# Ledger of designs, part 9: designed miniproteins, single chains, continued (6)

Each design is a single chain, and the fold is of that chain. pLDDT is the mean over its residues in the fold that is shown.

## One batch from the design tools (miniprotein)

Design m20303
Fold by ESMFold2-Fast:
Structure m20303 (fold): chain A 83 residues (1-83)
Amino acid sequence: MEEEKERQKLIEDIEFLVFTDPERGLEALIKAIKEGKVTLEEALQAIDRAYDVRLAFTYGDELKAQIEAERERLKKRLEEEVK
């Protein structure tokens, strides 16, 4: 129970880091996956949630497309790094 709470807090902390600093967030996700603390699926979901928040506060189709492209690039970089 305590370990699950610590794990959820770690995921939430990294999700916030991805939102505020995507490069540092990516590094933290890679480290957490390599340490067995989070799965690749959970890490990809954390990126999606962080970028969903960014998209919710983004106006204009062109800017939204740029943020979506950034999300997809970050997800591909994560998958390639943990391969």
Scores: mean pLDDT 83

Design m20304
Fold by ESMFold2-Fast:
Structure m20304 (fold): chain A 82 residues (1-82)
Amino acid sequence: SDEEIAEEAGRLAVELLKAGKSEEEVVEEVKKFLIEKGYSEELARRAAEAAVTAAKYALENGKSEEEAIKLAKEGVMREIYS
């Protein structure tokens, strides 16, 4: 489902950021993941940017990994339903 894909994208964004990857690298990897799941390149790019922005904000503000994944998922879902 779109919701399950969005959660997996959010989890990927959080994992890569915690591994010390740059925002640009994380956006590119999440975008590739979403394209492989059948989203268009433009939608995948917007969704990846939303996920990474939300995940980074959460982690920089001391949120739990679980909350960072949730916020990243919400970012992806917002772009899918926009």
Scores: mean pLDDT 88

Design m20305
Fold by ESMFold2-Fast:
Structure m20305 (fold): chain A 55 residues (1-55)
Amino acid sequence: MADELWDKALEDIDKGIKEGKFSSFNREEVLRELSRSLGSPELIVPVYDSIKKKY
């Protein structure tokens, strides 16, 4: 499993929220940032679902 990549993606999203990039935690915004951070579409959906449940 790519647990370290998941953690880094979550940290990047949390940083984006603090910087005001994700005001509403919009799926489109999250997917765009994760595509830039991880570069793997298949990893994006599970990470987004995890983040959505947390917030």
Scores: mean pLDDT 62

Design m20307
Fold by ESMFold2-Fast:
Structure m20307 (fold): chain A 58 residues (1-58)
Amino acid sequence: EETLVRRYVFPSVEEAKRAGERAKASLLQHPGVKSVETEVEQLPDGRAELTLTITFET
């Protein structure tokens, strides 16, 4: 299976979660996308990292 991992840094956990939910909803509209997983990790400096794991239909 083809899998793409993307990471983004946001100023806050709330912004990262909002962006992740928006991205997931948008990506799932594409017929070639099988699943999208989102993970948000709070960084020590108050920022947050959003990890998107996108699995494509092959």
Scores: mean pLDDT 81

Design m20308
Fold by ESMFold2-Fast:
Structure m20308 (fold): chain A 92 residues (1-92)
Amino acid sequence: SPEMIKEALAKVEEANELNNLALQAFKAGNLAEAEKLYKQALEIRKKALPDNHPDVATSIHNLANVYKAQGNLAEAEKLYKQALEIHKKALP
């Protein structure tokens, strides 16, 4: 319905804003804030978009970068692999 499309678009815009704020926090070295904001953006994108959508993969990749910066290499590697698999399926 038109209302569901409008709600989905608003959620995508919210996730994009959270992702930009998370990137600024990450660049500033505020890793805990970056993790929180990237997790919020990922959750919104997973609810608004198909699981194989490139933006979902981008959100997972960004969260992996935060875990890598925190020294959590095992979780970062797991998330990088998940993001790569989604990107691979999304390509023509």
Scores: mean pLDDT 86

Design m20309
Fold by ESMFold2-Fast:
Structure m20309 (fold): chain A 75 residues (1-75)
Amino acid sequence: SLEDKAATVLKKAVEELRQIVADPSLSREEALQRVDEILAKFREELLKLGVPQDEVDEIVARLRAFAERMIEERL
């Protein structure tokens, strides 16, 4: 189903974000650039699956906020 495919894409994005926020070799700027790249690909994948743009924008905004907070708390 669409929900199952979207959930799989979300799990992959969350795992990739976790790897970036946990990487001590990345500067704040480098980590945020990697986060933005991951979220851009995630957004495109959800839109291609037919997930409504408003739902995609909300999920992306929430994931970015969490990633940014985790990076700041690490530094």
Scores: mean pLDDT 85

Design m20310
Fold by ESMFold2-Fast:
Structure m20310 (fold): chain A 110 residues (1-110)
Amino acid sequence: MAAEEAEKVAELAEKNGAKGVAAAARSAAGLARDTDNPEALEALREGAEKALEYIKEGDYEKALEALAEGIGRAVRLMALALGVPEEEAERLGEGFREGVLTAGRRVEAA
């Protein structure tokens, strides 16, 4: 399940002191629990899987980017399913992706 995979990423990131990555992974898990959209769930799962690989390599910045990309894609797909026009859905997804990156980097710097 996408939520379980994102939670595992959060636990591993927290254990390694990567607080921003852990926060982003918990956000992905929350979205996965709150949606039944299979395409959005797959986007969140792919983001979590890529993030896990980057954490194993010690690349926490790429792990954060992978989670942010998964979240952004999931938000775009959920918006499209609700009938939001493609351009607006893309802006929403990009906004969430950038928000996750900014918040994650700020948490790491704190």
Scores: mean pLDDT 87

Design m20311
Fold by ESMFold2-Fast:
Structure m20311 (fold): chain A 61 residues (1-61)
Amino acid sequence: SNEKIQQLKKDIENLDKHIEELRKRYKEEKDPKKKAKLEVIIGLLEIAKNVSKELLEKLEK
């Protein structure tokens, strides 16, 4: 549905912004354990973004 397409686009934009913020925090982080935690979180958000993009492609076909 069009509503689902618009929601996915918004979710992808929000994930992009959140990932960018976390990548900045990762770059500035000095504690290797905290840095590793940020890396895992960023990875999970990238997966969520990619899944949302795949769903968007299928709905736009």
Scores: mean pLDDT 87

Design m20312
Fold by ESMFold2-Fast:
Structure m20312 (fold): chain A 69 residues (1-69)
Amino acid sequence: SLREEAIRLLREALQSTDPEKVRENIEKALQLAREAGDEEVARVLETALKSDSLVNQRAGIREALELLE
């Protein structure tokens, strides 16, 4: 399912220390959220992507996971 794939990508991003990998997985999860019509998750992930901070990106990932789980 789109939800399960988004959760998988976001969990992988939390385990990564590579900023490019974190950003890439957030972008993929954002696309899945948009396809699912989950506007709240999409907004959270869009906000995370606007930040250049891994700490802020990880905070956004955790918020998105709370909404999806």
Scores: mean pLDDT 86

Design m20313
Fold by ESMFold2-Fast:
Structure m20313 (fold): chain A 92 residues (1-92)
Amino acid sequence: GVRAERVDEHTLRIELEVPPEAQDVVLKALEDYAARHPGVRVERTDEPGRFIVTVEAPSREEAQRLAAEVFHAIVKALEDAGLDVELGNLPR
């Protein structure tokens, strides 16, 4: 599952739980995205398949857009791997 929380006007925190079998596919997609977007930080946890993604941008609207793009990248990676995903709602 995916859970998103607004930390402040410029920062969103996304907690992502995927099956352990999807861990490498999702991690690669998140790391590839973070490499292109300096405001996106990906952290692994001690739990297999659990990640924390922090999205920071100059404005509330840009942070919201960037978080939506992160969600889209995750969904695409899982779909391309033939896996189902349960999407959480983005905070507004």
Scores: mean pLDDT 75

Design m20314
Fold by ESMFold2-Fast:
Structure m20314 (fold): chain A 64 residues (1-64)
Amino acid sequence: EIDKEIKVALGEIYLALGKKAEQRGDFQGAIEDYEKAVKLFEEAGDTEGAEEARSNLEKARQKL
């Protein structure tokens, strides 16, 4: 079983990957990475991480 702290770390990794995808203009890739980050933060109970990932997800969707 993956512990909550590991899920937070994975969420942070996917959030960072999404930000890098946006820097490359890969908004579809950014959306996929942010969706994974949201899921991981939600499963971990990290409401702040989930909100940041959702905010970035919404902004990336607007650029498609």
Scores: mean pLDDT 85

Design m20315
Fold by ESMFold2-Fast:
Structure m20315 (fold): chain A 55 residues (1-55)
Amino acid sequence: SSALQAEIDRLDAEIAELQAQYGATTDPEERQRLLARIQELSAEREELQRQLDAL
């Protein structure tokens, strides 16, 4: 599905941006929030990839 691929691509871009922010910050609380968000989006991406692979 082109819609699933577009959503995966969007999540990949968001994850990359959050990873860049994580590498740039020294604030431990901000780093914890960024890691939690990266983990959440990565899990969502894996779920969408499984759906795409099942088509």
Scores: mean pLDDT 88

Design m20316
Fold by ESMFold2-Fast:
Parts: C-alpha cells; structure tokens; sequence
Structure m20316 (fold): chain A 95 residues (1-95)
C-alpha cells in the first residue's frame, strides 16, 4: 500500500537517493487518492521532515502533495495533520 511506498521513500532519502524518493512519492500520491489512511499520512509527514533535514525542496514538495491528497480525502484527520504540517513548515522556514 501507500505506507510501504512512503517507508521506502524515507529509506531512499536517508541514502541520498532523492530521484528514487520522488518516484516513490508520485506512486504513493496516486494510491492515497483511493485509500487515504492515518498510517500513510504519518509516513508522509516523516518523509517531509526528512526532506527538510536533507535540504531537498523537491522531495519536500512531493511529500506535501501526498499529505494534501490524504487531507482532502480524510476529514476526520484534518485537525491532527494541520498541527504537524505547521510544525514542518516552521522547520522549512528555519532552513
């Protein structure tokens, strides 16, 4: 599922393979349109946080697109994710 792709994207970022991470995030974005989940959103936020730490804006933008897609299809999780998204944006502004 999308969570497994996002975990692989996290591993790719940790290895410095940003091209693989972007590909995996694009695949995850399509899957979360049909089956959004809290687990996928948590994984996407972890990927976004790693992208901020790595200084890779393109990976961050792709991870945020996955998160935005989940938020669009999962109203019950919006308050939880807004807090984490704002924290991630704060980290980006400190770059």
Amino acid sequence: GAKELLERAKEAIERGNFEEAIKLLEEAKELVKEEPSLEAADAALEVAELAVKAGNKEVLEKALEVLKTILRYTEEHIPYFIGRVLRTIGLLLDL
Scores: mean pLDDT 78

Design m20317
Fold by ESMFold2-Fast:
Structure m20317 (fold): chain A 68 residues (1-68)
Amino acid sequence: DPAAKLRAIAEELNADPDFKAELIGDDTLRITQTGDILKLIGEALRIIGDHPDLEVSIEGNTLTLRAK
């Protein structure tokens, strides 16, 4: 269930006050970070390694995950 996977990622990231993760529908997770862009990039690389079945894109301070 891709929605369940995205919810689990959202709960993990929302535990860090520097991240805001929001589920958009059932197949897309939007993550915004305040402050250091390198922290967002590091988290994106970790997610790509753990979830190769998700499509990842970064634009500014926003990371978007989509189920393939």
Scores: mean pLDDT 77

Design m20318
Fold by ESMFold2-Fast:
Structure m20318 (fold): chain A 67 residues (1-67)
Amino acid sequence: SKVLQEGIELKREGMELLKQAQNQEEVARGVGLVLRGIGLIFEAYLQAEKAGDEKAAEEAKKALGAK
């Protein structure tokens, strides 16, 4: 879903920011993006479960780090 893709992208952007972080403000911004991304991935998982979309639910679970 679009929500899942946005969540994965935000998490990726946050992690890249953390790799390049040179000060505490950049670290805080990177952490915020990662947490926001995880929240969207979890939202996508709940939406897929409610819709009975097993494939989308599995993709969201993998993105959350659970098998």
Scores: mean pLDDT 82

Design m20319
Fold by ESMFold2-Fast:
Structure m20319 (fold): chain A 59 residues (1-59)
Amino acid sequence: MSKEQREKLMKLLEERGITKVTKSDIDRIAKELGVSESQVAQAMVRLELDGKIEIQDDP
């Protein structure tokens, strides 16, 4: 992901108050950013390691 795409991802999470991320969230965000689910998932793993979010399964 580019730096701009990463910044858009962070802003999207903040705007929606997303602290717990599901597979449905990853798919939706990937479509909105025009990137693959794998790229969003990689960015989410990084954010989880930084303590910003938690990755969860869909209920």
Scores: mean pLDDT 77

Design m20320
Fold by ESMFold2-Fast:
Structure m20320 (fold): chain A 58 residues (1-58)
Amino acid sequence: MARALLERTAERLNALIAETDARLAAAPSAEERRRILDELGLEATALLAELEAELARL
């Protein structure tokens, strides 16, 4: 169970990184790039919190 949760979280993080990379490439300004990186940090934190909660239920 824990391995499957870790693999799923890794897949979601990899997808988030790929999406963020595409958004950064399309961003016309440094301010927009900072906003995108801030959003990445929030999403990554949420994914880790979700993983921790799921592991705690085992």
Scores: mean pLDDT 81

Design m20321
Fold by ESMFold2-Fast:
Structure m20321 (fold): chain A 70 residues (1-70)
Amino acid sequence: IDKELVEKGKELIAEGAFNKDAELVRKGAELLLEAGVISEEAAKKLVEGVENGDAELAQEGSKLLAQGLN
């Protein structure tokens, strides 16, 4: 597992979520997907949740991220 990709992915997702920047969330999710620590489903839900302002979908993606990184 590439720890640099994981840390950068987490930072981009956190920054994107805080700033409501779906592009940063997408980039972070792609890095975590490349590192193999998140599923395609979790990555998609995170991006769609932030992009569409769907709080439930964003929370669901965040839960899957937390589970995958644990």
Scores: mean pLDDT 72

Design m20322
Fold by ESMFold2-Fast:
Structure m20322 (fold): chain A 69 residues (1-69)
Amino acid sequence: DLKEVYEKLEELLGEKGEELEKKYAETNDEEERKKIEEEAEKLVEEALKAINPELYEKWQEQKEKAKEL
């Protein structure tokens, strides 16, 4: 169930999400902010893959098929 995946994702990202948000707010360097955003995106992708690799693979597969259309 997608709901259960989201619940676990929020639990895993909750602490790291807050940490990244605080770093983002505290930095005055635009390049550092961009790196934090990229790190957050990769963290979400890795967490989703770890929680439900089948769903992650299906999502990637659908995304690639959409590009071909």
Scores: mean pLDDT 69

Design m20323
Fold by ESMFold2-Fast:
Structure m20323 (fold): chain A 68 residues (1-68)
Amino acid sequence: QAAAIKYLEKLAGVTFTADAADALLKLLPSLSQDVLEAAALELKGLRPDGVTEVTVEHVERLKQLMSE
């Protein structure tokens, strides 16, 4: 689980708050490489202003994008 979050942080170029990491782990259908890579691409899209820290609000936006 911690390894999956660190992998996402490196792929997306961000860090997660503890609450955001927990929310993301509950959102993802699996921790497979394909799912983590897809999540990283969506996180990059949500970060236009170069924000390096992902909060629970960013995870909620990711959830909305993944359900569309």
Scores: mean pLDDT 71

Design m20324
Fold by ESMFold2-Fast:
Formats: structure tokens, sequence, C-alpha cells
Structure m20324 (fold): chain A 61 residues (1-61)
């Protein structure tokens, strides 16, 4: 992932850990849109991939 997408994913994971689910969802959506644009994946597929990355970061915490 690009640095921008990685930073959004890390911020989304942090927001989820802090209980700010609205902020986490917004950051996850932004990361998904950028990932979709950079890779050419459908937005739905990009969203599922970035969501999995966020969940993996939370499990490591």
Amino acid sequence: MSKEIKELVEEAARAKLEGDEEKAEELLRQASELFSKHTGMPLEVAYQMVKKEVEELIEEA
C-alpha cells in the first residue's frame, strides 16, 4: 500500500481501539477509495481488503 493509504488504515485502527467508530468508518472509507483508485479494484473489494488490514492491526494491539 502507498504511505497515504497505510496512514489512513493505521488511523482507522486507532479510532476503532478508542471507540470512535464513526471516525474509524470515515477513515476506512477514504483508504478504500484511494486503494480502489490506485489499484483499479472495485470499491467494494478495496473496502473489504482495507477493513481486513484494520482488523489485523487491532488484533496485534
Scores: mean pLDDT 80

Design m20325
Fold by ESMFold2-Fast:
Structure m20325 (fold): chain A 69 residues (1-69)
Amino acid sequence: MPSFEELVQEFNRELNKVYELAVQKKDEETLKKVEELDKEGIEAVEAKDKERVEELTEEARKLLEELEK
């Protein structure tokens, strides 16, 4: 099972992929969602909430899939 630090690193990797594609596409709506997810991620890391970090990673992954359409 991944450690909490590994889950945080995975979240950051997925979020960064969304950010880079949103910048390339000039998608301001997705960039705002990235900022919101980053804020939620900081709160989840401070709370050491593994489940919340996993949920945020799934949201980032869904945004990535939407951008790839």
Scores: mean pLDDT 83

Design m20326
Fold by ESMFold2-Fast:
Structure m20326 (fold): chain A 108 residues (1-108)
Amino acid sequence: SEAARAAALAALDEFVAATQRAVEAGLAGDREAAEAALAEAEAAADKAIEAARAAGAPDEVIRLIERAKEAAREAVEAALAGDRLEAEEHLGIALLVAAVARLALERL
C-alpha cells in the first residue's frame, strides 16, 4: 500500500540519521549516546522491515535493510573501539545499502 511504502521510506530516513549520530557519538567516546542512538537506528530498521513487508517489498529488499542494520551495529562498535577507518567503512556500507533499499521501495 502507499501508506506502508511511505512508512518504510520514513523509517529508513530515521535509520540513516540515527546511525550517523551513533557513529559520531562513538568516535567522540560517548558510549551512552552512541548506544542510545544505535538503539534508535535498530528500532527504525525493524520498523522499515515491517513497513516494507506490508508494502509488498521482495525478500531481497528486506535483506538489504537487515544488512544495513548489521553494518550500522559494526560501525558503532568500531567507533567505540577507536577504529575510525573501520567505523567510516561500515558507516559507508550501511548508508549505501539503505539508499539501495530506498530506491527499490520507491519503485513499488
Scores: mean pLDDT 93

Design m20327
Fold by ESMFold2-Fast:
Structure m20327 (fold): chain A 69 residues (1-69)
Amino acid sequence: SAAEELLAEARRLAEEGRYEEAYRTFLRAVTMHPDDPAVQAAARRFAEIARANPDASTAELARLFFESL
């Protein structure tokens, strides 16, 4: 799906160390495809990591999130 392609692109950007672009691509997937099950699962995972790391910056949360996938 288009949502899964956006999530795959975000993961690829993260693998290249481009965490800000990866995070923006992830947000685009969430915004454009909020009802997609893969997007919902990814968003829940991100929320869990954010809850476990309350003092982390957005870039640090993005790194932790993509490393967990």
Scores: mean pLDDT 86

Design m20328
Fold by ESMFold2-Fast:
Structure m20328 (fold): chain A 59 residues (1-59)
Amino acid sequence: SPEERIEELVEEARRALEAGDLLEAEIHLGVAQLAAAVLKVSEEVLRRLEEEEARVRAA
């Protein structure tokens, strides 16, 4: 589903951030944001995406 794809990308961004790879985290997050913009997704998934975006920007 669109939600599953976005959740996978968010999880990959989170793992990249934990590994210290900010560029990889930003790339995965960017793809997730683009997917969320064009696909119908739940508000819950959008909130998770916003939370991870805040984490990456704070790093």
Scores: mean pLDDT 80

Design m20329
Fold by ESMFold2-Fast:
Structure m20329 (fold): chain A 101 residues (1-101)
Amino acid sequence: MYTEVADRYIRLGDRYYSQGNYLLAAQYYTTAARFYLNAGDYQRAIEAANRGIRYANLYDPNSPLLASGLYTLSQAYRQMGDYDLARQYQQQADRVLQLHN
């Protein structure tokens, strides 16, 4: 179920990216990444989160959407047993959120 929802959000993100709407593209990719994460598809979660982060940076490098993507990367790596990399991405997400307060 989560994988099918994630696939739909990837298609919506692709559509908005092709229109130059990086804000909506980033929102759909970061949302898809969370659904892949919940499905246990950590590879697709990482791929979607990285694209969401890239498109958020194209929109606004200080965007809180960066924190959402980074948090998903942290959770995916933690589930895969890479606790050091998970901690690094969590710290990056926390810094992005602090810049937006």
Scores: mean pLDDT 86

Design m20330
Fold by ESMFold2-Fast:
Structure m20330 (fold): chain A 55 residues (1-55)
Amino acid sequence: MSAEEAAEKAREAALEAGLSEEQAEKMGIGNRDMVLAGLSGETAVAMGRKDAEAA
């Protein structure tokens, strides 16, 4: 998936987990940066979702 798609999926997962819009946006940015750094979009989204659920 694209970095932008990974960011959006991570943001939506954070909102579903009950995080604020600001926290969701930060997680989206982090996931986009991870994909741009060479991680797969799938891995980046999974990490973001885990962090959202743990918060």
Scores: mean pLDDT 72

Design m20331
Fold by ESMFold2-Fast:
Parts: C-alpha cells; structure tokens; sequence
Structure m20331 (fold): chain A 60 residues (1-60)
C-alpha cells in the first residue's frame, strides 16, 4: 500500500523509535496532503519547519 495514509502510519511507527525523524517525516506527508489548506499547512509548518520543507519538495 503506497497511499499517503499508509506513509503517515509508517512515519508514526518511525516516531516510536526515533521521535524527531518520525515527526519530521509525518509532517512532510501531512504537508503534502494538506498543501492547498492554508490553515493546516501553516500549522504543520509551525510544528515542523523541516517537515514542511520536505513536504514542499515532495510536491515539486
């Protein structure tokens, strides 16, 4: 399963062993999913600027 939901679940699993890496990866996936929702995108970027930057690269 290569859906965004599956990728987010995988990032949450990573967060259990490496909290910072998991949070960044999850934020990147969420930013990619909600990029057109300005409020959600801004909230994700505020929580993880690194994750939001990675998410922007995924959309490029």
Amino acid sequence: DVSLESAIAAAESVEETDPEAGKTLKAAMLYAKYASDAEKAAAIEAESPEGAALGKELLA
Scores: mean pLDDT 74

Design m20332
Fold by ESMFold2-Fast:
Structure m20332 (fold): chain A 69 residues (1-69)
Amino acid sequence: DEEIEELEKKIKEKKEEIEELRKELEELKKNGADDRKNTLRIVGLELRIIGLEFEIELLEKKLEELKKK
């Protein structure tokens, strides 16, 4: 069950990273939706969040498999 704890920790860490990226995204949207540089950074952050959400999905699937054993 060490593997379950390790996966839960990784999922938690990635969720925390998403929260930090969402805060950054909110701040950029407040400070200049009309700034081209901010628009590019916003897109970059959104893509990073999507990537992390996909990674979490894979880890959660692995966690579910381990819990079903």
Scores: mean pLDDT 79

Design m20333
Fold by ESMFold2-Fast:
Structure m20333 (fold): chain A 67 residues (1-67)
Amino acid sequence: MKEKLKEIYENDEISEEARKILAEAMNVPEKVVELIEEIKELAKKGEPQEKIEEKIKELEEELAKFV
């Protein structure tokens, strides 16, 4: 699973920072993976930074539950 998700994001369609977040999230539930995909889509569509930041904050809150 960890390698498979990483390969999906190895496309040059996402930033290095997005790949780093994805790598950390590979040990967490599907909900976190779903949020990462939403963030990726927002960034790919060129949505405003404010919208992307709101989703990233939501992802960070989910990740915090596992530390």
Scores: mean pLDDT 64

Design m20334
Fold by ESMFold2-Fast:
Structure m20334 (fold): chain A 61 residues (1-61)
Amino acid sequence: EEVERLRKEAERLRAEADAIDAYIDSTNLTPEQRRQLAIRSVALRLLAVGYEVEAWLLEKK
């Protein structure tokens, strides 16, 4: 139950990061806006990795 919830959250976060990356790629943004969005995308991916690791640890037990 908890493992599945964590995995779904990780997948959601990756999907959000992918959407941000696509938006950066398709939109004429200022360098500053592009940098801020890129930081958010990276942060979401790191958080997703955190949830995946937590799910893996719970499955191991």
Scores: mean pLDDT 83

Design m20335
Fold by ESMFold2-Fast:
Structure m20335 (fold): chain A 72 residues (1-72)
Amino acid sequence: MSEEERAGRAAILEDMLAAVPAARAELRARAPSPEELARLLAALDAAEAVLREALARLRAGEEIDPAALVAA
């Protein structure tokens, strides 16, 4: 892929990662129960790990499609 495509894909992943702290705060403020909060936070933590790994691999030269990560 081109350098421009890689930069664009990296920006998408970085924007998604930058949104994670706000998403955590919103879940803590709006979750209907402690059990649901724990479930949603675990899902968010898993998603953050996938995004961080994808960004690292993209920066290492692998072809990563951010749209494919969202579909999982």
Scores: mean pLDDT 78

Design m20336
Fold by ESMFold2-Fast:
Parts: C-alpha cells; structure tokens; sequence
Structure m20336 (fold): chain A 63 residues (1-63)
C-alpha cells in the first residue's frame, strides 16, 4: 500500500540519519517495491530511488 511504502521510506530516512546505512537500504528497497506495486507517481518512486542510491553510496564509502 502507499501508506506502508511511505512509512518504510520514513523508517529508512531515520536509519540513514543514525548512520545505519544497511538498515536504510533495507527499508528503502521495501518502500520502492511497495510504491511500484501500488502504482505510485514516478516522482515519489524517483525520490525513494535517490534515497536508496545515497544510502548505498554511504555504505560503499564506509567499507
């Protein structure tokens, strides 16, 4: 659902803010799957994709 997708996106943002990049990636990935399955607007999908990419970049930089 759109509501669950948004809740997961917010959970991902909170994990990212705490430096938990692996957890942020998990939440953003689940959010993206739900948004795509629910037919969310492309701007919402793009926003989560950008969040996911940034979390992945931070995780790679930490390795």
Amino acid sequence: SLELGEALNKAGQQAFAKGDYEKAIEYYTKSLELFRASGAPEDRIAAVEQNLAEAQKKLEEAR
Scores: mean pLDDT 86

Design m20337
Fold by ESMFold2-Fast:
Structure m20337 (fold): chain A 98 residues (1-98)
Amino acid sequence: MLSDEEATEIAKKAALEAGGKNPTVKLKTVDGKEVYEVTVELSSGKYGTILVDKDTGEVLRAEVGSTGPGNNQGSPEDIAEAQKIAEAIERALKEAMK
């Protein structure tokens, strides 16, 4: 069983190793379920938000926001990068939860 601190550090490490920058992790409740919300900076300077199930380590959602001028959504490349980071986080947490 992982502590919230251990799960947070594993998620941050996986995000960094997948090419994300400045990852932050917050424990949140979404629709009555405890999740880790991982926010990571993408190569474009936009931010990805990845929701991970606290109990299983399964990625529930990966989304891209925009911080750039004149753009308020993720490009296909930003979405693909966020999904790659999400897959790395899921794999690392599921492996650690065994």
Scores: mean pLDDT 77

Design m20338
Fold by ESMFold2-Fast:
Order: C-alpha cells, then structure tokens, then sequence
Structure m20338 (fold): chain A 86 residues (1-86)
C-alpha cells in the first residue's frame, strides 16, 4: 500500500541519516536489521539509535552494534553494558 511504501521510504531515510551521522563522527555500525512496524515505532527507534550514537561519540567509541538499540536484540544488551558483539 502507499502507507507501507511511505514507511519503507522513511525507514531507509532514517537508516541513511544515522549511517551518515555515524560515519561523520568516525563510528562504524555493526550487526544487522532494525525494523519498525509503523511510523511511531520508526520514530522511537530513530530517537533511540540517535541517542546511542550520540552517547558512543561522547564516550570516544569507534564502533556501535545495532543490537544496542534494536528493540528485540538490544533489550538483552541494555541489561549488560560492554557485552561483546554477537
């Protein structure tokens, strides 16, 4: 549907913006798959991802795994800081 196409386009733009932002600040994103089922979830995911990138930049990190802010995979990591990449 047009709404699904709009969500897909918004998701791709959000990913592109976050990847460009990470690259600009010398960060490497690792891992895969961040998903949103609706625009509100996408907006929440974007804010969480951006906050995680800002924190990593402030801490002088050079790498961030997407599971640190992916709702399903990141929840396990949020309970244990500095866990190795999966």
Amino acid sequence: SAADEALDAATQRAIDELEAYARKHGLVLTGGGAFATDPAELERLYERMKAALDRAIAEGRTRVDVSEFDPERGAALSALELRPLP
Scores: mean pLDDT 63

Design m20339
Fold by ESMFold2-Fast:
Structure m20339 (fold): chain A 67 residues (1-67)
Amino acid sequence: DPALEEALAEARRAAAAGDFQKAVDILLKSGLTAEQLIALAREARKAGDVPLAFVLAMAAQRKLEEE
């Protein structure tokens, strides 16, 4: 999905710049489920993309806490 790929790319850029809140907000607006965010965080960790893995995990936690 090009829109989701673009949202992930923007979140990655924000996380790399240290703007973790902006990255999380982008991910929360992306329409990704908590389960999808968890899966993506696992893949980002495998790839060594620590900032992206961190913001994906934060977004997943926010989704699980907000019904």
Scores: mean pLDDT 83

Design m20340
Fold by ESMFold2-Fast:
Structure m20340 (fold): chain A 86 residues (1-86)
Amino acid sequence: MKVVVVFKGLSVTELTAEILRAIGLELDGYNVTIEVEGSKLTITIENADKELIDYYLKLAEELEKEGAKVTVKREGDELTIEIEKK
């Protein structure tokens, strides 16, 4: 399954932390693409397993409890999780 995680409105510290996590996944053998456009971070993971999907969904739920706007969309074998900090 392909997973696309989009972060918006992150501070420089939060942005750096998410980029480092994505680099860690690439080092662990996942096919990861990292794109930065201003304050928007897009992490694309090819061939994500259920454990990784569950991790990002749980992260999204935790951030939503902290006031972030979360949108989850599924189209076939692609899952998009958008997390926007207010």
Scores: mean pLDDT 82

